# Designed miniproteins, single chains, continued (5): the designs that were tried, part 63

Each design is a single chain, and the fold is of that chain. pLDDT is the mean over its residues in the fold that is shown.

## One batch from the design tools (miniprotein)

Design m18173
Fold by ESMFold2-Fast:
Structure m18173 (fold): chain A 70 residues (1-70)
Amino acid sequence: LSQLSDLAKRQLASGVGLRGLIGHTTPALVRALLDDYGVPSPQTDEELQALIDQIEKEYSDLVNSTNGLG
């Protein structure tokens, strides 16, 4: 679960488009990310959806923290 935060941060640091993760986090994309980082994929749709939600939230939080929409 800390691996999810690290995964989102690594994805951001790897130079992928910020827009590409927000609103485009699909089951296929999550499985591909997990495979790339050697993290086990969720076995249920419920767990997979929770992981998608966490990735999008962590990504959104990182963008907001970096630029400060204040």
Scores: mean pLDDT 61

Design m18174
Fold by ESMFold2-Fast:
Structure m18174 (fold): chain A 65 residues (1-65)
Amino acid sequence: GEAERYARLAVEAAARGDAAAAGEYAVKSMQHAGNEKDARAAREAMERGDAVAAASAGYDGFLAA
């Protein structure tokens, strides 16, 4: 699904050092997964500039999908 696709993109972006793209994809993954708790956590991480935490949230969504 789209949540899984965005989670993969987040992990790939993080692996290449693109923290900004990783955070954006992590947020999109959580929104498409229908998991409000993880979506909120990813948004909060991006707001703090913590792209690693945002990317991690996206990866957790991929595993849940």
Scores: mean pLDDT 63

Design m18175
Fold by ESMFold2-Fast:
Structure m18175 (fold): chain A 56 residues (1-56)
Amino acid sequence: MEEVEKKARLLAEKSPEGMIAAAKEIKERAKGVEISEEAQEQLKAWEKVAKEVLEK
């Protein structure tokens, strides 16, 4: 999670909208595919970081 959150924050600072869009795309790709809980947590971390930056 540390590495994931760090990279998410770097990308979110440059493109918070891009981070949210990427998270949505990952959810679409996940359709019909088994996703580990770890991968789902990564997706949530991306959206959370992007929202924190965008909320400002």
Scores: mean pLDDT 66

Design m18176
Fold by ESMFold2-Fast:
Structure m18176 (fold): chain A 88 residues (1-88)
Amino acid sequence: MKVTLPVPGLKSEEDAKAIRDLVGKVPGIKSVEVDLENKTVTFEIDKNANITELGKAVREAAKKFPTPEVAEDVIKAFGIAYNKALKE
């Protein structure tokens, strides 16, 4: 399932690259697309992933982001995407 959500704190290519590289490597995330111009992130989440472990891994990856506000926005966006994935 693909879900596109706003990341209003997203202002730099460095933050966009961190989202793609760190979150994209989390098991259970099939793809992450970052649109810097529109300040959105699109997550493709595996419906069969262990959602508790997936959430922990995304939160840990977000701690390594260069901008704390972007980390918080990504965690919030992921939470919304996660809830949509659970609803099938």
Scores: mean pLDDT 73

Design m18177
Fold by ESMFold2-Fast:
Structure m18177 (fold): chain A 78 residues (1-78)
Amino acid sequence: SVIIYPNPVKKGEKLGILNTRDEDITVKVYNEKGELVAEKTVPAKTGTTIDLDDLPPGKYKVEFTSGDFKETFEVEVE
């Protein structure tokens, strides 16, 4: 599975991502219009951060994919 924190993300905070799977995961962040605003690869069994500071406040969809795996979270940026 994948864990994200915090939610909401405040100005000056980064979105943390923990990949507990034994496979690399692609993360894609979409705005409310469905536009791709960030993309990153998260290696197997590692943590990373995505910087969302330059994004307007609002609701974003964070999608994680690897082969047949797909998991989606809604994240609020303040």
Scores: mean pLDDT 80

Design m18178
Fold by ESMFold2-Fast:
Structure m18178 (fold): chain A 95 residues (1-95)
Amino acid sequence: SMKEKADELFKKMREYLKQAGEAVRKMIEAAEKGDFEKAVQYYKEALENIEKARKLADEIAKVDPERGKSIRDFVDYQIEKLKEAIEKALEKLKK
């Protein structure tokens, strides 16, 4: 059903958001240790997973327009929190 397809896409989207969060966490740890190269690597990994989550949110909105708005709002909120964490990590790399 369309609902089952939307549920499957939502699971994948949440998995990418989780991977983005893990990458941000590793970025913060690398930044705190002054490891600029690793921090940049994890930053790129976080952005890649955020982009994948956004694309899935758009696909869900096409399959389930009513749920799609709530899912987009959820993704936007998660992305905002990830961006805040990224900015905080980058600030620790400024000596």
Scores: mean pLDDT 80

Design m18179
Fold by ESMFold2-Fast:
Structure m18179 (fold): chain A 86 residues (1-86)
Amino acid sequence: SERFKKIVEELKNIKPTPEEVDEAVRLLSKLTLSQQFILAYALVEAGFADVKTALKLAQGIKEGVSDEKIVAAYRLGVLTGVLPRP
């Protein structure tokens, strides 16, 4: 999808700093259950992750996921409106 292509281009053009990763984890971990569901659905629909990985990303769970994936999930959260624009 077009949203997925934008995420892929962002992953090519920027290497996440530790501060960006920490901020992504912090903000994602504060999502309500409903917001987690919306973001996980968007991640799967965008073809970015399978259901299990999407649920981990939507909860801000860093374990077993790359810095690039967690930051991309944060950016998709902003694009879907579950997170405020920076």
Scores: mean pLDDT 77

Design m18180
Fold by ESMFold2-Fast:
Structure m18180 (fold): chain A 67 residues (1-67)
Amino acid sequence: QPLLDFAKEIIDATLKYAKESGDPELVKEAEEIKKRFDEAVENQDWDGVLEAVRKAIELRKKALEKI
């Protein structure tokens, strides 16, 4: 599980920025990404972890554009 703490920081930051954007749709997407990330970590599904991180980075960019 290398980089897991760093991945978690990306997921958590994405949710924080989504909330700060004031866009409820971005918040819902961020919460779904976090749910998928937590599920993948629990199941030791590394591909699922990487997919969630990739989606989180994309959503974070969208959220930052609205702040």
Scores: mean pLDDT 80

Design m18181
Fold by ESMFold2-Fast:
Structure m18181 (fold): chain A 57 residues (1-57)
Amino acid sequence: SSAEAAQKLLEMLRKRAPKQVFVDFALSHGVPQEKINEAVAKSKNLEEFVALLFNLL
């Protein structure tokens, strides 16, 4: 579910997981690479990137 995906993203963020782990997570949940690349370009830091990924899940 969307809520479970959000909880896992927050847990990974709290544990300071590498950026690639978030990319792989988003891909495994059906987010296309193009949208992930856009989120990377629009974010200034990991926290903003993860917030943008929430909107794509």
Scores: mean pLDDT 82

Design m18182
Fold by ESMFold2-Fast:
Structure m18182 (fold): chain A 65 residues (1-65)
Amino acid sequence: SMEGLELARKLIETYGADTVVSLEEARQMLLEVGASTSLVDKVINELEKQGLKEVTVAQIANLLV
C-alpha cells in the first residue's frame, strides 16, 4: 500500500537499512515512525513465524510494502 511505502521509507531514512535490531526494538521503531498497532503486530508476527530473533531495518521495511 502507499501508506506502507511511506512508512518503509521513513523507517530506512530514520534508522538506516543495514541496522540490525531485535524484534522488541523493531516493534518500538515501527511505533515511533507512526505505524498502527495492528500493522506492528502483523509485521512482528511474520518475523516470529520466520524464526527470526534479529532483523535488519530493510527486512522490516520489505514487510510494509
Scores: mean pLDDT 85

Design m18183
Fold by ESMFold2-Fast:
Structure m18183 (fold): chain A 70 residues (1-70)
Amino acid sequence: MEVSERVSSEGRKLTVVETDKKLTKKDVEEIIKNIDEAAKNNEDIKVEYNGESLKLEEAEKLSLKLVEAL
């Protein structure tokens, strides 16, 4: 899992989380942490899984499903 900071098309701070492997509990916790921090700071976040960009709602659902499976 890789986390990088970019700028969104609207000029806001964008956090990008990239993962191409089966997620561990620690990886899921890091994804949730990044989503929570972005929400608290009114910043944008994008999650990419297996080379595909997920919408924020999809990323949140994925993280919740993974936490539920742990």
Scores: mean pLDDT 65

Design m18184
Fold by ESMFold2-Fast:
Structure m18184 (fold): chain A 77 residues (1-77)
Amino acid sequence: SLEELELKKLVLEIVLNSTQFIIDRLKEKLAKETDPERKARLQGMIAQNEAARKILQEEIAKIEKQIEELKKKKAAE
């Protein structure tokens, strides 16, 4: 239903915001880090979280498209 899709989108947006917060904190830590091994670990963690962010953004975009199509169908009927 439209209501279920809107709720699912809301949950994914909360997860996306949390993922962005983690990325921002890791980038701040990376900027202050001087040890090459710790820098490499932070870069790896950032890359993993950026990959997760991309997946979340793609899933949100799919749900947004489904919501728009359902709204158009209801407006036409």
Scores: mean pLDDT 89

Design m18185
Fold by ESMFold2-Fast:
Structure m18185 (fold): chain A 100 residues (1-100)
Amino acid sequence: EEEKKIKEAKELLKEIARIAGVKLSEEEIEELARLLVEGKVEEAQERLSKRAEEVNGPETAEKVRALVREVADRIAGEKVVRKRTLQDGEMVEVDTVTKV
């Protein structure tokens, strides 16, 4: 079960790195995934946001910090996920239920 959470965290961290334009090694992704699964969210945020700031500046670092927090919340087993999506040009709220 912990291995599944690490695998999900790795996938999401790869996506964040792509958005931030940061190249992370497999080792770095695994380390960050472990920090998130261990509940060390602040350490993971600081590490990845600092790297993003060095590459693309403080705006990108702030986005990365927010995305890492969203990933951490997902891994912690949120029972209800709310997303806002545009449908036919209108903003709609969609609720999804996740069992973890």
Scores: mean pLDDT 70

Design m18186
Fold by ESMFold2-Fast:
Structure m18186 (fold): chain A 56 residues (1-56)
Amino acid sequence: KKEEIEKKLFDEGALEMQRLADELAADPSVTTEQRAAAVRKKADELFKKMDEEIKK
């Protein structure tokens, strides 16, 4: 049960990170460094959410 929830959250998080990366890549006002920092911050947030859900 928890393994299925973990996989779902991971898959959804990966898609959200990909969408964010694509949106930032499409915006020429965002630098590569800002894009990398934003993606890393989002990844950290998603890992925290996944960890919290697994503990339920």
Scores: mean pLDDT 75

Design m18187
Fold by ESMFold2-Fast:
Structure m18187 (fold): chain A 125 residues (1-125)
Amino acid sequence: SLADKLLEALKNKDGETIKAIMKEVFELINQGKYEEAVPAIEALLKSILNSKDVEEFIKELAKLLNLPVDETIRLLLAFSLFIKDYKKGKKLRPFEIYMLQAIMELNMSEDPIELLIEQMKLALS
């Protein structure tokens, strides 16, 4: 599965494969193929939450994706908000709206890592 490929790429720190899988996840979301995209996103969020050091995992992921840490936090928060709406059976908005919501919530937070951890837990519940 796409989730299994992502988990292997994360274990091997294979940044090129992680980037390719993330591109496929975005293409699936844009096509409305949520049942195919959601397991890969959940696998990513579970890997982060189950790590010994969430902040260090995010920093390593940012390096592998060749993204700034703040943009990586924004992306992960947007994924968490997207999964929460999906699991509640809500009509899903364009992913760009979840990115904007993530920006707004991070701007109001004094601790972006704590906010992200809380939202990832809610997404996976």
Scores: mean pLDDT 90

Design m18188
Fold by ESMFold2-Fast:
Structure m18188 (fold): chain A 57 residues (1-57)
Amino acid sequence: EGEALLEALKQAIADGAPKSVVDQLTDQAVAVAKALGASEEQLQKIRELGRKAYEAA
């Protein structure tokens, strides 16, 4: 379920999870969303969410 992966990604970012965990969850969320027919805009939003976690470092 794509929503569950997005919630896991948001939780990991909120908890300050390491980059490797955020990268893995971002990749999984993008892959699932793409399989569910998400638009490129939606995929970009997921990638941006993960990327913002590193920029805050």
Scores: mean pLDDT 75

Design m18189
Fold by ESMFold2-Fast:
Structure m18189 (fold): chain A 96 residues (1-96)
Amino acid sequence: MSVEELVRQDAEWVREVLRELKEERPEYAELFEEAIEAVERLLETLSVEDAREALELIREVRDAILADPNASYIELAVMLSIESTVYLVLRMLEKQ
């Protein structure tokens, strides 16, 4: 029960940050939107499958930002933080 609350809190934070980044980077809006939708599914189901999908889509956005010569250090740090958070969520759900 306590673990589910922590997972929800972390996923909600990830969703909020992805929404903010989408507003800042409209050129990647579709990639951010797919990641946001995956995190929203994760929030509804708390399933390993949805956590894995969310992690994969977040990694796709991360790779796009990493390949962008105009990406700031802060943007990269935030993307890595989001990825790490969802990775930990996935691991917690897999051990449940």
Scores: mean pLDDT 86

Design m18190
Fold by ESMFold2-Fast:
Structure m18190 (fold): chain A 78 residues (1-78)
Amino acid sequence: LTERQEAILDFLLLNKGTATLQEIAEHLNVSQSTVRSHIKSINEKYPGAITKTPTGYTLNVDLYLDLEVERLKSIILK
């Protein structure tokens, strides 16, 4: 994942697993179209990682934790 994509995932986790497109855009100081592009890219790599709802975007926390575990295994486990 890119730094911007990781920032979106981290923000969603910090924001109780859900945030509006506007909240994400304001947090990253980018346009809403840029946020949509990053969410699409994340879901292309990890289908179902972020789900669009009528009230915003919801992070699949279980999938996010699995990704964090795999990242830690690659870096920390020798």
Scores: mean pLDDT 76

Design m18191
Fold by ESMFold2-Fast:
Structure m18191 (fold): chain A 95 residues (1-95)
Amino acid sequence: ADAHFDAAVAELDKASEYLKKGMKDGNPEYFKKAIEEAERARQHFRDALAAYKAQPPSRETAIRYTAAGLLISAADFIIEQAKKLLKEYEERKKR
């Protein structure tokens, strides 16, 4: 549970960094890396949610369960933004 959550947080941080680098450098490779890291983060947060749901209810597991759900939404946002920026890059490349 916690190992999945901690791994997902690190992957989400990497996704955010790659998104920033892609925007600064105009390099579409960074947008692709942002998507990959955010998708990994999303999967690890899902694994954390399943593990916390299987545990006896406690204040700590409830907080982490809620946080994991919110951070899945953050990962989805990064994926959507990176895909949008990648599409805009390809459109700019044409004209």
Scores: mean pLDDT 81

Design m18192
Fold by ESMFold2-Fast:
Structure m18192 (fold): chain A 62 residues (1-62)
Amino acid sequence: PAPTLRERLDALLDSAAPVIPQSVLDELRRGIHEAWDNKDYDRLSELVREFQRLVGQGRAAA
């Protein structure tokens, strides 16, 4: 079956391991899972934007 949105988000976090510290990825993953489980889509959107910002910063620093 096709991956769920949550599984796709986990895969995206895993793909960022080279450019984002593992401790930060762990915090984002925890927050995303909490927001998803609570149906807090505003918080989920906030965390996705923060993830994208960190990926951009990490790549720019390389």
Scores: mean pLDDT 74

Design m18193
Fold by ESMFold2-Fast:
Structure m18193 (fold): chain A 103 residues (1-103)
Amino acid sequence: SPMLEAAIAALERVSDELDRMVRDLEAGKATKDQVIEGVEAMIEELEEEMDLSNPIVQTALDSLKALLEELKKETDIKKVILLLGSTAALYRMQAWLLKKELE
């Protein structure tokens, strides 16, 4: 299904970028503000490039927007890392489950 393939690609891409942000924060290579800017850029790129009529893509986009709001409020960097990592893991799991549906 082209809809499922597009959703898998979007979920894997977002997951990989969030994992990069976690690594960069842990290594001191990025600040919280730079991560917020990166998440905002990902949201803009997804809205521009992806088929938003795909409900899986729209749900992922909505949850990424919710993540952005929580990141802006959170002052504890360890909780920021946990939020990013947990969201990345969730999107990876969703992509894996959708790949199984294509078998």
Scores: mean pLDDT 84

Design m18194
Fold by ESMFold2-Fast:
Structure m18194 (fold): chain A 60 residues (1-60)
Amino acid sequence: SPEEQQVRAEMMKVATELIEQGKVDEARKLGSEVLAMIRQGVPAKEILEKLKKKMEEIKK
């Protein structure tokens, strides 16, 4: 779905930022958590909101 593609794109942006900061394990964990949320049927809007907050914390 378009919403799933948007979640995956945003996840990749956050994961890339974590990797650039040397937080490879956190990036891996984030990917697993997002995929688990998608599989559990968590609304894409909720996942995107969590990813946005995570990016804000990382970028500060």
Scores: mean pLDDT 83

Design m18195
Fold by ESMFold2-Fast:
Structure m18195 (fold): chain A 97 residues (1-97)
Amino acid sequence: ELQERADEVIERVKKEIDELIAKTDFTPEQKEALKYFANEILEKLREQARRVLEEHKDDPEGALKRINELAEKALNIMKEYIDGLKLSERYRELDAA
């Protein structure tokens, strides 16, 4: 049951990331790259969540708190990556011909 609650947190993060990507004005190829990076983040989040559950199996509230902290970090990393791509596009405008 604690695993189910952890899975719910990860699923919520996935949905939020999917929404963030969908709302961008990037090309289909850029969105594909974003989805690839998102999958890497989510995979790391799942691995870390499993470790937290093993380390805190007798403290379900502490485990969920730490998993939520990891989820917030994952979302922030994704947002920073998207912002970095936007800056890269602006930088390329200087090479306009």
Scores: mean pLDDT 83

Design m18196
Fold by ESMFold2-Fast:
Structure m18196 (fold): chain A 63 residues (1-63)
Amino acid sequence: SAEEELDTRLDTLRMLAEALPELADEARAIIAHAEALRAAGAAPEEVLRAVSARDAALVARAA
């Protein structure tokens, strides 16, 4: 589900923030943005769309 996908993506970002200090600020910024949208009542699919480009760019830097 989109909710499970979002939770998995956010957990991956939390792991990247802990493992790679150079990515930590951007990872935390993406997580904070996603959590703010979720708190505002955005659907998981909308949150995934809103953060997808930044998440993909950060994951590419970690590869």
Scores: mean pLDDT 84

Design m18197
Fold by ESMFold2-Fast:
Order: C-alpha cells, then structure tokens, then sequence
Structure m18197 (fold): chain A 83 residues (1-83)
C-alpha cells in the first residue's frame, strides 16, 4: 500500500532512532490487532507526534519527510472511511 511504503521510506531516511522505533511500533501494533482503518489511524497519530517532535528539533528535512508521509496516510484513511 502507498501509505505503508511512504512510512517505510521515512523510517529508512530518518537518522532519529527514537522516531524510527515509534513508527515501527505503530505499524506492528496496528497490523497485529486491527482492521486497515485502525492501522492507518495508529500510523496517522504517531506521524503527527513525530512531526511535532521534528518541529521542536527544527529539522526541516525530517519535518518535510514526515509531513509528506502524514499527507499520504491521512488521504488513505479518508478514502477508507468514505467507502
């Protein structure tokens, strides 16, 4: 899925191990116990938290990457909820 690919690309690109670990945890928890909508909601919430952290760190590249991933996940969640 495009949302999962975007999140994985951000995980691979970021140097912040804490943000990587949190994103991997959200994906793992969502996939283990939830529908696609629940997975996307969990990933969306954690990307929002990671984006807030990136803004505090004043890392423009990380903020841009997380914003792009969040846009993809939010669009996918809206599409799932519309059906």
Amino acid sequence: AAATAAVNAVIDATADAAIQAQLLLAITLGLATASLADVLSAINALLESALAQANILNDAALTAALSAALAVVSAALAAVNAV
Scores: mean pLDDT 62

Design m18198
Fold by ESMFold2-Fast:
Structure m18198 (fold): chain A 83 residues (1-83)
Amino acid sequence: EEFQKAMERGRELTRGIIEWLRKKADELEAADPDSLEAHSYRFWAAVFEGNDEEAAKHAERIAELETDPLAQRTYRAIAESFK
């Protein structure tokens, strides 16, 4: 019973982090639909959810928005790692 309560608390904290990341992404996208920061927050939210498809999608978008060639290549590789 106590173990189950600890696990529920852990899941609640994870949900809070994911919701916070999504809220930040929504705020940034409202100001700039092409916000690299917004896609970074959505990427981490997807990673914490275990949603590989969404993580790959946002990593690809970050790569498209990055101006540094090394960063572009890095995020493209990250996106491929989730496919």
Scores: mean pLDDT 80

Design m18199
Fold by ESMFold2-Fast:
Structure m18199 (fold): chain A 82 residues (1-82)
Amino acid sequence: STPEARAAALLRRFVEAGASAEEVKKYLEESEKRLEEWKKTASEEQLEILKLHEETLRLIREALEEAGGDLERALELLEERV
């Protein structure tokens, strides 16, 4: 699974759950903070996995910014990259 495919799948779950753009943004902020914490003690192998998660979060954030907070449009943009 690519970061693009993971990003699309994750955002699709938020859209299907009826989440708001603010809820998605909060999830991204909290997830990014957790990743930075985990990176401090991670092994080389764990860093590769964390890098994939970081890339997934970055793709969602960028798509949401480009879509002006429209989750359905952001999902469309991500799915075009899969």
Scores: mean pLDDT 84

Design m18200
Fold by ESMFold2-Fast:
Structure m18200 (fold): chain A 82 residues (1-82)
Amino acid sequence: MKEELEKKLEEIEKRLKDAELEYEINLALSLMYRSIAKMVSPEEAKELEEKARKIEKEGEEELKRVKEEAAEEKAKIEAEAA
């Protein structure tokens, strides 16, 4: 029983780490687009800035969702362990 709960917690922790890594990759991509935007025409710069903003927003929403789901699952596991 306790070992199964520990395994579930490990799986949740892995999903959190994967989501955090994905978020960091998305931040790096958005910074890359913003850097290129400084070197191109104003029209191209606007498109790159919009891509950067979209990546940032989607990445933040996804990370928030995974964290909220993980917190809810952890709370349920802790309640079962009590």
Scores: mean pLDDT 82

Design m18201
Fold by ESMFold2-Fast:
Structure m18201 (fold): chain A 87 residues (1-87)
Amino acid sequence: AAKVETTWSAGGAGSAVAQEDVAAGGKVLVETPGIAKGADVGVAAVAADGTLVGAGTGVGVSDNVAEATFTGAVPKGAAVGASEIRG
């Protein structure tokens, strides 16, 4: 799986815009305020028109940061963020 690493700030509850295309199975870092290392997280990617274009799951890798893997490709410009957090 391709890994894409970008630092996304806590804009809108850990949302950010994909800076490049992410292949299916790609890993991304999502800044997620309040997440602890080891907590489970669900993530979503949304196109500019509001359509869900990707979903994935991940885990907190450090305080306020999760690493997530998407099941589908995420195009550059999609909004990415945490959709669910399990503490």
Scores: mean pLDDT 65

Design m18202
Fold by ESMFold2-Fast:
Structure m18202 (fold): chain A 100 residues (1-100)
Amino acid sequence: SIKEEKLKEVRELLKEAEKAIEQNDYEKFLEILKEIEELVLEFLDDPRVSEEEKKEFVKEVIEGLKELYKKSKNEKMKEDIELTIERIKEAYEYRLKKLK
């Protein structure tokens, strides 16, 4: 399914973000968080995907970001992860209200 393919892409990006944390590469870490956010927004706007699949996808992505948060030792990176989670939740809720 499209959901499974995009979840695989997010999982690979999360692994790269974890490597960036270990390498203390803050610029690359931010680029990867942005890529995850953009991928989520594209998925939420895909008319081929059901609302149930969008809900499940958002849940899985947020769970992955929460695991990344637990692995981070840097308070600034933790803050950036929390902001990314909040933006994803808001983007999802906004689309639900619009029925788009």
Scores: mean pLDDT 86

Design m18203
Fold by ESMFold2-Fast:
Structure m18203 (fold): chain A 112 residues (1-112)
Amino acid sequence: AAEELRAGLLAIVDALLADPRAAPFREPVDYEKYPYFPNIIENPVSLTQIRAALESGEIRSVAEFLARVRQLAANVELANPESSPLVQDARALLAEAEARLAPLLAREAALA
């Protein structure tokens, strides 16, 4: 059921939120501190915004959830140099999300 899928995705986003590497990505970027960020990033995403979208039913599939996490990592890569610890942490979180989502994504594809 859709409720079982949502519960599974909420457990995964909660695991990502609990990761210490997630600290810079938990909350939306403070645009008062970083006024140029909106000029670089068209689709801002934080882990708490992803969680809220799961709770509201805005995210309805594993593929949509993964796309939001990929967007978060892509935004970090676009806004920061390759050598940044933020880029490394964002890539590590994406890899963790992909690993956790792989069996659910395969199940979703089989049902399509």
Scores: mean pLDDT 80

Design m18204
Fold by ESMFold2-Fast:
Structure m18204 (fold): chain A 85 residues (1-85)
Amino acid sequence: MMSPEQLATLLALMQALYARLAEIYAASDLSNPEERKAFLEAAIAEAERFLAELKAAGLDKDPLVAKLMEVIKQDIAQLQALIAA
């Protein structure tokens, strides 16, 4: 079971990720193919950063966080495939 401190850390990291993605989204013209590609590349970089932050905080030892990390890794792989196409 995750401690209240671990849960608070997880939520803070998630909020920071979503806030940054929202800023990048608001600054991007997704009707432009080059800006859409740049947005996807930025989103991948932020997701990879989030995975690194979860591991640095030791949260990767929690089974629910480990499952979240696997979902994020799968999402990164899907976004990379979209960029490569």
Scores: mean pLDDT 84

Design m18205
Fold by ESMFold2-Fast:
Structure m18205 (fold): chain A 66 residues (1-66)
Amino acid sequence: MNVSRAALGAWLALLDSDGDGYISEEQLQAFLDAHPLSPEVAALLRSHVGPDGRVDIRALTADLLA
């Protein structure tokens, strides 16, 4: 599935219900299961999972919009 970087960043930001700028690896996996993306984009998103299982939405969105 082809999505714009801006749309993808906005969707991921909506998963951050607490507004702390992070989502869990579980939330990211649920998003990928609901929104089948190209393997390259999925790998990019998974590469932003930290060792504690958290994804920094600001860093991810900046990378997508660069």
Scores: mean pLDDT 73

Design m18206
Fold by ESMFold2-Fast:
Structure m18206 (fold): chain A 102 residues (1-102)
Amino acid sequence: SKEEKLKEAEKLLLSPNRAYRANGLSIVAQLLAEYGLLDPVTAEMLGVAALSDSQYLKDLALAGVPEELREPFLDLINGRNVEESVKKIRDILEKKIAEEKA
């Protein structure tokens, strides 16, 4: 379920392992794209950027992110303010999942 995917992504994003965090970021980006909150190409680029040391790729991916998601994704890509950023994205996705079930 989308709820189970979100919980899995949260665990991955809170990991000290960069590859696990990149996988978690990819999952939440794809969930946001499924709700029309992210362009699918931007969601794919965010996953690639999270594993990259290229500032160009990070900037390119983030340019496609809506303003309300920009700071959380910037922080997650850089492994900073992870708990706060996870909470912001979780709150948005939990709301969308609840609306879908209603």
Scores: mean pLDDT 84

Design m18207
Fold by ESMFold2-Fast:
Structure m18207 (fold): chain A 81 residues (1-81)
Amino acid sequence: SKEEIELAEKAALAAHLWLQGSMSAEQAVELLTKLKEKSKDEKLKELIDKLIQAIRDGDRAAVEEVVAEIVEYAKEKAKEL
């Protein structure tokens, strides 16, 4: 749905802001948790959980990998519109 695409885009933005040092891990995790709660798609919820864990671990490579998966998720959902 369009709503799930918007949630995915916001999750990717939060991750990018954390990677750039513009958002703390605590701020990113809080925002991502709220985005996860708003989602009705189990696949997006799983991707957000992976992103939260990677940020908590300070694993920049894992964050970049999960962001790529979220971008692909958004592209696939856009094809269904």
Scores: mean pLDDT 88

